# Designed miniproteins, single chains, part 6

Each design is a single chain, and the fold is of that chain. pLDDT is the mean over its residues in the fold that is shown.

## One batch from the design tools (miniprotein)

Design m175
Fold by ESMFold2-Fast:
Structure m175 (fold): chain A 86 residues (1-86)
Amino acid sequence: SEEEKLAEDIARMLLSTEVYVRLRAQGKTELGKELADIISTKGFDAGLAEMKKKGLSDAEIAEFRALAAQAREVGRGVAKVFASLL
């Protein structure tokens, strides 16, 4: 549905922003930009694969997986509210 597409778009936006902010805080701004772009354009699974290729630790990848689950939950909630207002 359009609501499900909106939920995924919101989740990708939230996750890509958080990945960028966290990596920028570590001084890895260019990596953060690259991963944010991959997540926003190709989705989280593509972003996860690139994180592994770029040498992120299993612990850091697990944290981003947890954030992805949280972002999807938020995205669904926000999309539902917007659908109810339109």
Scores: mean pLDDT 85

Design m176
Fold by ESMFold2-Fast:
Structure m176 (fold): chain A 73 residues (1-73)
Amino acid sequence: EEKKKAEELRTKASEYDLKADEAYRQGNFEEALKNYTKALEYYKEAHKLNPSPLIERFIKKVEERIAELKAKL
């Protein structure tokens, strides 16, 4: 159950991550920040339920992007 729940949370995180990437490419940095923040929340929840090196890498990349965007805004 927890593994399946973690997979569902990872899917949600991925969806927000993609939305954030799209906003970033369009120059909508405020919208990108909001969506990356949501993606980070879901990735962290997924990682907490089922620790994964892959999810850990996604968390790191999203955190780096959030830091970059906060520096620009």
Scores: mean pLDDT 85

Design m177
Fold by ESMFold2-Fast:
Structure m177 (fold): chain A 98 residues (1-98)
Amino acid sequence: SSSLKLTPEQEKILEEIAERVAKAAEELYKAGASEEEMFKRLKELLREEAEKHNLSAQEVLLVGALAATRLHGRGMPDEIVRVALEAGREVAKELEEK
């Protein structure tokens, strides 16, 4: 959030989205999903959240980074943390191309 001029309310919305993304990633991992399946599902979730909340590419990048931080804090494997970060990067790139 330090590079974005976000209000406290906007920061809370992005943190709530990041928590939903982190929970989805953790649930997929516990269900035995592959990294490819997790990447696909997290991108689908991030696209839905971006459309619902009218997120910019920069806000989607921040959500991915916040979700990755939350997953790391939960003791999730580095591979899962990386998948969440990469899903955010890919969706942000798609939004910049719109």
Scores: mean pLDDT 85

Design m178
Fold by ESMFold2-Fast:
Structure m178 (fold): chain A 69 residues (1-69)
Amino acid sequence: DKFIEEKAEEAAKKLVENKAYSSAEIAQALTPAVREVLAKFAAEPRDVQNAYAAKLAGTAVKKYEEKVK
């Protein structure tokens, strides 16, 4: 939980710095963070890994939107 929150905050800061404006640009910028989450939870069932990846992406986008509004 805290790991996902921390990685989402890091990803959101990078999105702000890189001026990511489109959904495609946001998705590309989130790829490294998603890979780190999948690697950390590699021992978990695939559905759990996918849930954590989705939570990271959603949290990072939400934090990014809050920073740029």
Scores: mean pLDDT 75

Design m179
Fold by ESMFold2-Fast:
Parts: structure tokens; C-alpha cells; sequence
Structure m179 (fold): chain A 83 residues (1-83)
């Protein structure tokens, strides 16, 4: 289920953001969490969700948050496997 994959990714990012001591990474993860929340609320298509997850993962990598990026990349792969 697409919604369950996005909710799990949001939960994992929230846990990472709460444990992060890097303010820039915490802000970047919070923005990704907001984007995931919007996607869940507005029933994003699989294609829209995949694009969002790719862009958010790239942004997290640019901020050095490889762990947060992996959460989003794993969620993206799960959605691609459903299609």
C-alpha cells in the first residue's frame, strides 16, 4: 500500500530528526516530512510519490544526511516494486 510506505518513511525520518544534533540536517528532514505529509493527505500517485522521494533523498544527501536519504530511497524502491 502506497500510503503505508509513505507513513513508515515519515515515521523513520521523524525518529532520525529527533535524534539529530545537526541543525541543517534536522531542517532538511523536517521539510521532507512536510512533503511526505502533503503527499499522504492529497493521495499522491505512485509516480508523484517516486518523484518526491527521489528529490527529497537528493536534498538530504546534499546536506550530508546519508541515513535520511537511505530511508527515502528504500521507500521509493518499495513503491517501484508495487508498480
Amino acid sequence: KLKEILEEARKKLSELANKSEDIDQQVAMTLAIIALTVAIKYNASPEEAIRLLKRAAQTLKEFGDNEGAKVLEEARKKIEELA
Scores: mean pLDDT 85

Design m180
Fold by ESMFold2-Fast:
Structure m180 (fold): chain A 102 residues (1-102)
Amino acid sequence: SEDDEYNSIIEETYEALNKLRQSFDKDQTASLSIEFSDKLEKYAPYLPKSMKQKVLEVSSFIRSKAEEGKSGTEIFRSMTEQQKLDFALFDIYLKIEMNELK
């Protein structure tokens, strides 16, 4: 069903985000930032309009910092308070959507 595809995209996006966030290795972080970006692009059409722009901007920031050789943990620690809030809201949104689709 369409719901099964949506659930798969959400779960894959959430898994990619968590792997990226917890990465200490610079080479793995670069690879994981690409994986997260790819998963997020597939999920972006399903995001609320108010959230989509902010999440895509933070994703671009993460990718840029990964290309500079920063680890995932360093990137997330270097975020502005606004970027941290935007991504915290995204994390909560993904968790709610995953629970509502059971």
Scores: mean pLDDT 80

Design m181
Fold by ESMFold2-Fast:
Structure m181 (fold): chain A 75 residues (1-75)
Amino acid sequence: SAAERRALIDKMIEIADALEAQDWEKVKTLLEELREMLARTTDPEVRAALQGAIKLVETELKTKEVRTFALPRER
């Protein structure tokens, strides 16, 4: 629905801002909120977008841990 799409857009903006700020505690909170939204969402398009967003946020959190080490430069 339109309301579900608007809620997704608002949440995606909040996540983008938290990621840009490297506010990892906020990012963790927003990840939990995304999972909660996915559980409530009936729109398949919004559900797919939420699943993608969850995967992105999980990847960013894992990447934060490896930033302690320099990744080898590849060709």
Scores: mean pLDDT 74

Design m182
Fold by ESMFold2-Fast:
Structure m182 (fold): chain A 71 residues (1-71)
Amino acid sequence: SDIDLYIRIFEHEATRAIEQIKDPELRAEAERLLEETLARLRAAKDVAEAVQIMNEFGRKLKEILARDKEL
């Protein structure tokens, strides 16, 4: 389905961003966040809910990436 394709693209891009994190503790935090987000996405009832979940993840990931750059 289109939702499954978007989830796969999301997972790929998120994984690439997380791999750039240099601090192992922050990387582990981001990996846990992605795992939780993917579980929520697989349980999403529609595309609108999936987009909301993806946007929330993006906001939180940006905060982790900013913290990594300051180390």
Scores: mean pLDDT 86

Design m183
Fold by ESMFold2-Fast:
Structure m183 (fold): chain A 76 residues (1-76)
Amino acid sequence: SAEELLEKAVEALKKGDFTTASRLAIQALIEAGVYTKENLRKLSNAFAKIKRDVQTGKITLEEAAEKFREVLEELL
């Protein structure tokens, strides 16, 4: 289900696996029937910012995972 894919995407991000998190998030949008150009842009922009904030030390992986959950919940 889209909810299970969302949970797995958030868990992957919490572990620092950005590639798996991104793939599972896209699959969640497809499963939910909301894989649109607009939603993909919103997800991509939010994901890029979250990744950068982790890499620059502005946020922790735990904080990043919570922000990522919020983004996915808004899109699903």
Scores: mean pLDDT 89

Design m184
Fold by ESMFold2-Fast:
Structure m184 (fold): chain A 88 residues (1-88)
Amino acid sequence: MTEEEVEAAMRAAGFSEAAIEALRIQAESLRAYEAAGGTEEAALEAMRRTAARLAEVLGAPAEEIERIRAEEDLAALEAVIARIEAEL
């Protein structure tokens, strides 16, 4: 299933454009992580980018987004992403 096919299926199922944008952000971050060779440093960067972009989609304040971009704990970033996904 391609990214476009997944987006079309989500629209047909009644998902919001914000949820579709979140999927697009996650797919782009995964591709960047894979292109960087799948290192722990690449994982941290991919998670940081994903969490910050998802926070932007939810309308989080700039201060929260900057805090996410400065986070160095992978588990903390995973927790932020899981919390945001639960709110979508």
Scores: mean pLDDT 73

Design m185
Fold by ESMFold2-Fast:
Structure m185 (fold): chain A 80 residues (1-80)
Amino acid sequence: MEEQRQILLEALEGLRDVYIKSLTNPDFSEEQKSRLQELINEADEKMEKLKAGEMTNGEASDFIVELIEKLQEIGKELEE
């Protein structure tokens, strides 16, 4: 379903942009930046799979939730 796929792609792109911006934050350690880079790479892979029809909207939704949780976990380590 094109409309749902587009919403999911936009959500993934938005999260990817937040992750990229976080890489420029000096408060993040090299370890945290490495984790963010891995999540950016995973987001890129999942976006391509979603565009290719290789994953369901449900799988994409679950992955978005996982990305948000991972980002929040890293952010909590900063206590800011």
Scores: mean pLDDT 78

Design m186
Fold by ESMFold2-Fast:
Structure m186 (fold): chain A 66 residues (1-66)
Amino acid sequence: SMEENLKQAQEIADSLVDEARKRGITDPDVIESLLLSLRDHARQLGVPQSQIDELVEEFRKRLLEI
């Protein structure tokens, strides 16, 4: 279902945030690469574009604003 696909995408985002923090990733190019990877995975899971945009914005905030 869309809810299950969105939840799986959220779990992927959480994993990427944890890995980036563990590795001390602050390089903007690497962060943008991670955001593109998240978008691609969410699209493959069938998450709607509007939900993907919201997910990516949450991911960006967790990496850049926190």
Scores: mean pLDDT 77

Design m187
Fold by ESMFold2-Fast:
Structure m187 (fold): chain A 57 residues (1-57)
Amino acid sequence: MVPSEEEVEEMVERLMEYAKTLPLKKLPSREDIRTLLETTSYDVERAKAFLEREANA
């Protein structure tokens, strides 16, 4: 699935908000979240799972 630029920005904002709810030692930047989305082929649920894994490490 190839999201639009607008959809990507929306996904980034949602993941940034989600990351703030997790006990992460370091909050990811917007660029970190964009890289994570690219790695997960823009699958927001998969990206959330990666963030949860980092929080639980």
Scores: mean pLDDT 78

Design m188
Fold by ESMFold2-Fast:
Structure m188 (fold): chain A 100 residues (1-100)
Amino acid sequence: ADDYLAGLDEAIARLREVAAQASPETQKVIDEAIEYLEKAKELVRELADTPEAGRMAGRVLSAAETAIGYARQGLDGAKKGLEIMKEAYEEVQRELERAR
């Protein structure tokens, strides 16, 4: 369902809102986390015709929700959120490579 991509777009929008209220240093880290989330979204789109698409979309969305919570805690939280987004992105890359 297109609902997977809509959920990820909403998570991107929420991270952008957190970044807008953050210090410049924290914004830079959140912006990098958003780049990983956008890349993970494109990989999920490439999985669209596989049974794994919904599971991977849910995994990325869960990671994004956790990253949003951490980013609200300031710079150290934003760095933790970035690592969580990197891990989710790498997991989707591995799943896509298996599907190829």
Scores: mean pLDDT 84

Design m189
Fold by ESMFold2-Fast:
Structure m189 (fold): chain A 88 residues (1-88)
Amino acid sequence: TRPPPPVTGRPGEDLLDALRRLLENVEELVYADEEEGLRRMARGLIAAARYLGLRLDASEEEIAEEIRKLIEEGRVKAVQEEEPPPRE
């Protein structure tokens, strides 16, 4: 397994942008399971960031808290987006 090209700019801020997009699609699910939902997202993002060669200056709990703050402040709104899976 080899990492993709390195991210230039602010390592971590690109991750926050990805977080905002993720939260826009799963806001309702996160509201239903606040703690476990946030932890699952944080863990997945840490794994993805590590694979992409991004440096995270935040722990899993800090990322989860950042997601929680975005929801509590209402900065992330529910975006109704339907992604139809390929039917076979």
Scores: mean pLDDT 54

Design m190
Fold by ESMFold2-Fast:
Structure m190 (fold): chain A 83 residues (1-83)
Amino acid sequence: SMELEEEAEEILRQFEDGVERLLSSIADVPKEVVLLKLNFLYIATMGEAYVLERRTGDRELAERLIQQIEDLYRKAVAQIRAA
């Protein structure tokens, strides 16, 4: 439903915002600390996606959300490692 799609978009948006804040800190924070914080954010966000699937039964929506989170996580890890 549109309501569930908006909920999934909000989960993704919060993750994107968190990643952007972490990437903005790489000049001032050791890489290992930024990666640790990214890992905590990633785990928490993946948890929200799994809760969404269990609550709604919408596997396709949850799988798309999980894929988007995973893609953003992988890109963020690569950017931190390259910094």
Scores: mean pLDDT 87

Design m191
Fold by ESMFold2-Fast:
Structure m191 (fold): chain A 80 residues (1-80)
Amino acid sequence: SQEEIEKEVKKILEELRKKREEMKSQSLEEFEKTLKEMSELRGKALELMNQLDEESRKKLIAELEKIEKEISEIEDKLIE
């Protein structure tokens, strides 16, 4: 069902948030390794979101984009 798919996406987003928090205390090499691990989860989330209605998809994409922005901010601190 749509609700089950939405729950699965939210679980993946929560896993991505956990990995993002781990990234704050990682070296650049550890960060790059975690980023690769996250790419698989991101792909799964996007595939599932394609099965949702437009409104639910937009909301969850916004959550994913927020996580990606925060990851970019962590990367900036690691290279500066």
Scores: mean pLDDT 84

Design m192
Fold by ESMFold2-Fast:
Structure m192 (fold): chain A 98 residues (1-98)
Amino acid sequence: MIKLKILDVQLVTRADGTQVLTVLFSSSKKPKKVKIYVDGQLVYEGEPELAKALGSDLAYIASATVPALPSGDYTVTLEAEFEDGTATASKTVRYTVP
């Protein structure tokens, strides 16, 4: 089974109200494509960037501009597509408008 884990999620609000979501995750295999969902809404689809090596695993990063979100708890879901399958991981994050 493919091992996929979300390590960290950061949500930053820019001066124009645009929010940038950054997901750091580890995977036992290099994904061909990742999709990021916030409360079930697709916000990103593309290739992840290699961030660093974590022993036998590799860490990847994906960043996306998301719709302006009010303060609250959000479920971030990461779906990674590989040549031989798909794996999913999720993490709940709390966001507070500055």
Scores: mean pLDDT 76

Design m193
Fold by ESMFold2-Fast:
Structure m193 (fold): chain A 99 residues (1-99)
Amino acid sequence: SDEEIELFVKKAKEVLPDTLENRLGIILGILDLSSWLKLFGIDPENLTREDVLFFVKNFVEKFIPKEKQKEYIDYMIKRAELLGETDIVNLLKEIKKKL
C-alpha cells in the first residue's frame, strides 16, 4: 500500500546516510546496492544518471518477471517521488513506457 511505502522510505531515511547511492538502494528496494552496481560494471563512487538508467532497465528486464515489471517500476517511482529524486522519477517513467 502507499502507506507501507511511505513508512519504508521514512524508516530507511532515519537509518541510512543521505547519499545518492543510499537513495537509489531505497528506490530499488535493494540492500548492498554497491555490490549490485559493481556486478553490472558500474563504479558506485562515480555514479552517473546514465548508469542509473542502464542498471534499472537491465535489473528489471533480467530479474523481475515480465508480468510484474510495470508494478515493480510503479513502486520505484513512488519511493523516488518521496525522496524528491525528480530526474530518477522521469527516467523510471521512460523505462516503464518501453516495457
Scores: mean pLDDT 80

Design m194
Fold by ESMFold2-Fast:
Structure m194 (fold): chain A 69 residues (1-69)
Amino acid sequence: SAEDRLAAEEALKRALAYAPNEEEARLIVQAATALNQGDVAAARAHLEPLTSSANPLLAEAAREAIRAL
C-alpha cells in the first residue's frame, strides 16, 4: 500500500542518518534504489545484513523498512 511504501521510505531515511560507515550507507542507498524500481526482493537482500548491525537504531530502522516491504 502507499502507507507501507511511505513507512519503508521513512525507515530508510532514518537508517541512512544512523549509518556509521560508507558500506552500511551504500546498502541503504541500494535498498532505496531497488524499492524505487519495484524490486522488493533486492531491497530486502540489501537490508537484511543491517538488521544485525552493532548500531541498534540502524538495526531497528532496517527491520522496520523490511516489515513495510
Scores: mean pLDDT 82

Design m195
Fold by ESMFold2-Fast:
Structure m195 (fold): chain A 106 residues (1-106)
Amino acid sequence: ADVEALRRAAEALYRLAEIGERANPEAREVIERVRELAEELEELARRIEKGEDTEAARERALEVLERGLEAAKELARLAAEADPSVTDETQELLTTLGEQLDALRA
């Protein structure tokens, strides 16, 4: 459950970064931040899957996913401002991230 939630969250963050890069390439700093957080979630998912320091990895994953959702909200806003046609897709990705955060908290 945790590993699957983290992988889905990372995929959503990568997808949002791709949309952001196409819609608003000037948002480079936020795009790179979203990618960094996605990479960290993938690494944490691998550690949990291997049974390496699983409790600390889960606590860190919660923190990273919360920061990822905030960065994703900012990127979604900047992308929609530059290209309103991406609004629905970015909102769906934000919903996915929120659902994975709720799953990790349970």
Scores: mean pLDDT 88

Design m196
Fold by ESMFold2-Fast:
Structure m196 (fold): chain A 58 residues (1-58)
Amino acid sequence: SALEQGVLRFARAGDEASLREVLPHLKGKISDAVLREAAQIARDRGHEETARIIESYL
């Protein structure tokens, strides 16, 4: 979905600001599997704080 693609894109970029803005509004609308994938992508790219932000919604 467009929501999932957006979260994955922000995770790859390490875009903490955009993730902090959108994730609260996606609670219950995005799957835990996608959140885990996004956190892993962020971590693989060295964006550890971005991964923690995403994981806080699991």
Scores: mean pLDDT 85

Design m197
Fold by ESMFold2-Fast:
Formats: structure tokens, sequence, C-alpha cells
Structure m197 (fold): chain A 74 residues (1-74)
């Protein structure tokens, strides 16, 4: 589905941006900003999707992103 494809695109784009930041020696704050943007996009997919499986997956991904953000803030 389009929502599933967008969820995969968010994962790919976020991974690419995080790898670029890691190579550049970026701060935890810069990585958190990328993860927070990814979480917002994933939460939007969860909100609008009519497929319960896609909604459940997006909600799970949003929780994992929130946990990673918390870990980086510690």
Amino acid sequence: SADEEELLAVARETGERLRELERAGASPEQKIAVLEEARRRVEEIARRSTDPAVRALAEMVAQLLAQEIARLRA
C-alpha cells in the first residue's frame, strides 16, 4: 500500500541521514532532531492509515523511535 511504501521510505531516509551524521561526527542533538522528524512522519502514517496492520506497525516504530531518542538524551 502507499502508506506501507511511505513507512519504508521514512525508514530508509532516516537511516541514510543518521549514517551521514555519524560520518560527520554530529552531536546527539542533531541525531535526535532526525529521529523526532521520523517519529512525526510515522505518527502521521499511523493516524491516517486505514490498514490496521500498517497502523500497528507504525505505532510500534514510533515507540521504538521514542525509546532511541530517550536513550540518546541519557
Scores: mean pLDDT 87

Design m198
Fold by ESMFold2-Fast:
Parts: C-alpha cells; structure tokens; sequence
Structure m198 (fold): chain A 80 residues (1-80)
C-alpha cells in the first residue's frame, strides 16, 4: 500500500512539473515513477493504472494528459 501511495505522489509531481513547463523536474519525476513502478506487484500496478485513467478523464491540460497517457502505457507494458 505505501509503495502505491509513493507512485501516486510521484505522478502528481510529474503532472505539476509538466503543467509548469519545468522539463528538468518533469524528467526527474518520470524517472522516479519508472523506478517505483518496477517495485510494485501486478495488483498494485493495476491500482496505479486505475488512478492514472481517472486523472486522464478529468485532465484538461494537453501536455499533462499526454504525460499521463505515457505513464499509463509504461504500466501496461510492465503488466505483460
């Protein structure tokens, strides 16, 4: 459970960085998300994927939406 919460926080930080145009912070947050995702169980990865999809549905910023979709694709690939 704690690891899923860390990934959610990292995703939120990534989206904030993207919305602010902070490319360095965005890259660092994306690398953190990728690292944390590898430590999750398949069930925890599914939970994160649901969180991302819910955020995509409510997101109006095109860049933030694209970043969320990129993370969703990464989670889907790791579930294979």
Amino acid sequence: MEKVEEVRKAIDELIEAVKNGDLEAGDQAFLRVARLLRELTPEEKEEVLKYIRDKIASETDPQAKAALEAVARLVEELLR
Scores: mean pLDDT 82

Design m199
Fold by ESMFold2-Fast:
Order: sequence, then structure tokens, then C-alpha cells
Structure m199 (fold): chain A 96 residues (1-96)
Amino acid sequence: GMDGVLIGLANAVEGAADSASPGPPTEEARKYLEEAVRIAREMLDLAKKKGLSPEAIEAAQRAVDALERLLTKKVSPEGGKAILEGVRRALEEVQA
């Protein structure tokens, strides 16, 4: 369900942030991550407006926070793109 999608995204992004080395992402990865943060913030706002569960809203907030942490981490273009695709899928589920 939607809670599982948002929790799964939060866990994946937090895991990526926790495992990544300190430093800036590549320029290409930064662009993907900045777009991912923008979409994740829209997703959080929409989750609140739809009155999703406290667990879903908390997971969306955790995803935003972890994405912002990734902007201070070494991230490859492939990693950044995969994260962006995950965030886009989660937004699509919240919009349904």
C-alpha cells in the first residue's frame, strides 16, 4: 500500500545517505538530487493535504531530510538518477 511505498523510499534514501562518503555529489548527481528534493517536498505536502497516516507523513518527511543530507555526500550520476526515479514513483502513488 501507499504507507509501504513511502516507508520503503525513506529507508532506501536514508540507507544511501548513511553509506555515502562526505563530499559533494557530481554535478550531474546534484541536479538529480535537487529535483528529487523538490518532488519529495511536493509529495510531503500532498500527503498532508490528503490526510495520509501519521506513518506515511513521517516517512515522507524522513525522505526529504535524507535527500537533503545526500546533497552533502558523494553520489554518482547513476545513484542520483535512481533516487530521482524512486521519488517520482512515490509521488505517482500519492497522486493516485
Scores: mean pLDDT 88

Design m200
Fold by ESMFold2-Fast:
Structure m200 (fold): chain A 77 residues (1-77)
Amino acid sequence: MKLEEAERLLLQIYEAKKKSPLITDEQFLTALEVAAILKGLVEYLEEAAQRLFDRGEITEEEYKLAVEAYKRAKERL
């Protein structure tokens, strides 16, 4: 369930970024990091990103951004 919540969070934020091309990678990383911490999803971000990438639902670039957000979120915990 938490893993599926993390997958939905990633897809929602990537979709928002695609609709708002003025959102920088730094702003995207900050938003994903904060949302994951607030929802208690930090530990699921890397696995969720891997699953989405394996299913072709996100790009390699989006996968790398999710892994970076996971690392940054862990440093804040």
Scores: mean pLDDT 82

Design m201
Fold by ESMFold2-Fast:
Structure m201 (fold): chain A 95 residues (1-95)
Amino acid sequence: SDLAELEEALENHPEEFSPLVREALRMYLEGASAEELKELLRKAGRTKVVEYAEELMELRDDPEKFVELAKKIAASLSPEDRQLIVILLAAMERE
């Protein structure tokens, strides 16, 4: 639902989203791979977003550790970085 909510919000209020978030979501909707999205984020200096998304994917079968990391991410990252994690996770789960 987080990705669907982000898509709806972007369609209704594109001006409230950074150019990086808009580009990442556009790439995702056009079928870009997780690796292409990771490359975009690394070049934009968002290496922490890539690292946290990879850690969350490794913990998907461990609910307690997944929730603990998700809470840490929510507390420590900007709204923009959280939106980028949602997009990257969706691309990783699609593969």
Scores: mean pLDDT 83

Design m202
Fold by ESMFold2-Fast:
Structure m202 (fold): chain A 95 residues (1-95)
Amino acid sequence: SLSVEEAIEHIENILKAGIELETDPEYQKKFKELLEKVQEARSLPEDEARKVLNEIIDEGIKLSKEAIEKYKDNPEQVEFFEGILLALEKVKELM
C-alpha cells in the first residue's frame, strides 16, 4: 500500500497532467483547487490526510469522467483523460 507521502506525490503529478490537458478554464480551476487541497494534506495527521486524499481522488475521477464526455468527439483528449481516470483509480486502490 502507498504511504500518505507517496499518495500525495502521485496525486499531484496526475492533477498537474489534468490541468495541462484541460482547455476549459472552469475545469482547469477545479483541477487547480484539488491540487491546492493535496498540498494542504501534507500538514494533516495521517488519518485525516487519507480521508481528504480519498475525497480529492473521488472529485478528480468525477472531473475526468466529465472531461471524457465533454471531449467525446476528440479521441486524443478522451485517451488522455481515460489515462488520468485510470491513474487516480489505481492510487485509490493502493491507499
Scores: mean pLDDT 89

Design m203
Fold by ESMFold2-Fast:
Structure m203 (fold): chain A 84 residues (1-84)
Amino acid sequence: SSAAEALAEGLALLEEVAARGSLTPEQQERLQALVAELAGDPEAMREFLEAVLKVLEEKAKKNGNKEELELAEKKREEILKEIE
């Protein structure tokens, strides 16, 4: 279904936000189009909004939470050990 495809694409764009911290202007425009398409399906919109809230919460925690900083440091140490 178009709503399921829009949801999958929207979730992929949210993963991109989580990975890179931002969307390109083209990706942002596409996300707006996907949100409009999802507005026709309340269940798909709900899942999308829950995913948006999760990404926003993680980004907020990353910007001011000691636990997120400690996890990031631990992940960096793990990666550095792999490239010895």
Scores: mean pLDDT 69

Design m204
Fold by ESMFold2-Fast:
Structure m204 (fold): chain A 90 residues (1-90)
Amino acid sequence: SPMSQMDRTIQDIRNSTDDGQRVSLFQRMLSTISNQFQNGQISPQQVRQMMDRMQSTFDDISPNFSPGYRDSMQSSFDMTRTGMDDKIDS
């Protein structure tokens, strides 16, 4: 399921020791959520649940990152959230 796929990706992010890999996996998961929603594979409710979990993951790991990596992850998250909220509200 989409949720199970996300849970595995979050585990991969948490188990990675490379900050660049963690950022890449995080950004790829955001793209996956956006694509799954656009293709009708997940509901607006599932989008909210998945984005909330991605935010929790970011909050847990972000204090250990350089400011540049934190800003990159935050920007990607905000862009993805805004884009999906616009589609849900339309």
Scores: mean pLDDT 83

Design m205
Fold by ESMFold2-Fast:
Structure m205 (fold): chain A 89 residues (1-89)
Amino acid sequence: MAEIEALLAEAIALVREAVEEAKKGTLEGARRALALLEEAEALLKRAAELAIASGDPAHLALVRAALAEIQAILKANEEALRKAVELVE
C-alpha cells in the first residue's frame, strides 16, 4: 500500500509540475511539460501493476482516485496544455 500511495503522490506532483512548465508559454517549458507527463504515466502504470498484483480492490480504488485527481488537474489547465502541444507540434 505505502509504495502504491508514494507512486501515485509522485505522479500527481509531476502532473502539477508539468502544468506549471506548460504555463511558461515557452518551447522549452512545453518540452519539459511533455517529459514530466510521460514520467507521470510510467509511475501510474507501475502503481496500477502493483494494485493488480495485490488482488486488493482498495489498491485499485487508490489508483482510480489518483486518476480522477489527475484528470481534474488536466481539465482545469487544458488551455495551457493545448498551447504547449501546439508549440512542440
Scores: mean pLDDT 86

Design m206
Fold by ESMFold2-Fast:
Structure m206 (fold): chain A 74 residues (1-74)
Amino acid sequence: SSMLTQLGNDLLKASDKAMEQAKKYLERMSKIAKSSTPEEAERLLEEAKKKVQEMNDAADKLRAEGIALLQAAQ
């Protein structure tokens, strides 16, 4: 199915973008933390770590769903 193939590829692309955004988010938060007070830096990095984990988990789910759709399209 061309529809399943397209959707599967779109999900894989979305997964890749989500992982790239997670990396960029962590890099931005790390830079902000370096210019912050120690207390604020700790808070920012803790929240950033939690957010990055959630983003990576979501990206992994999108990749798994995309692969499943591509397999179903055969």
Scores: mean pLDDT 87

Design m207
Fold by ESMFold2-Fast:
Structure m207 (fold): chain A 75 residues (1-75)
Amino acid sequence: MPMSVVTGIVENDEKVIKAAEEALREVEGTVYVGSIPSSSDPSLAAVSAIVEAEAAEKAAEALREVEGVKEVRID
């Protein structure tokens, strides 16, 4: 199956990271969710999901609804 990676750049706050991960897990077609702190900016973290390609835009929309998400990318 074709897969996409959806990444949200979020405030490096446990509550924000958790909310972003939960939002991604609620999207049908999400296979994996993970988070890593930003190496270039310690105030930021990346929350990423591997999703079915058809679910990528829905996953990006779910991330945009989370308070503290600054940027969303689909790869």
Scores: mean pLDDT 81

Design m208
Fold by ESMFold2-Fast:
Structure m208 (fold): chain A 67 residues (1-67)
Amino acid sequence: MEEEIRRAEEFEEEGRKDEERGEYYAAMGRAARSGALAAAKEPEGAETYRRVEEAEIARLERLAEEA
């Protein structure tokens, strides 16, 4: 989880350098999925992190539709 959060931060920093916002959102979506998968190893935390992933995907879909 911790390392997946760091990976998400790295994708965010790299995304800021891109001119294509779409690639930034795609990178963030992949990072969120990675975090959720890592959290799935923890029985009591898996559902909470799955909801976080679903919220992040919904946010990205909203941003893509508004673009």
Scores: mean pLDDT 58

Design m209
Fold by ESMFold2-Fast:
Structure m209 (fold): chain A 84 residues (1-84)
Amino acid sequence: ELEREREELLEGLRKQLEALDKAEENLEGAKLEDIEAARRRVERLIDALEGKPSISDEEIRELAREYEAAGDDRTARLLREVLA
């Protein structure tokens, strides 16, 4: 079921990217910068979960720690499983 959970998370993240793209059209200044930062984080998370060679094992471990610190234990667990 871990593969299903990963696919569900990836689907949700791709929908988040679409929502962020739409939000960028209506925002300026610091709020736009926050949306752009969120978009970069979502893109990095997608790459990590897909196991792309563009993201290192060390970066995946750092992302897992960031999500765990934020209380997203499920995402942190899925990231660690990419490394296992």
Scores: mean pLDDT 77

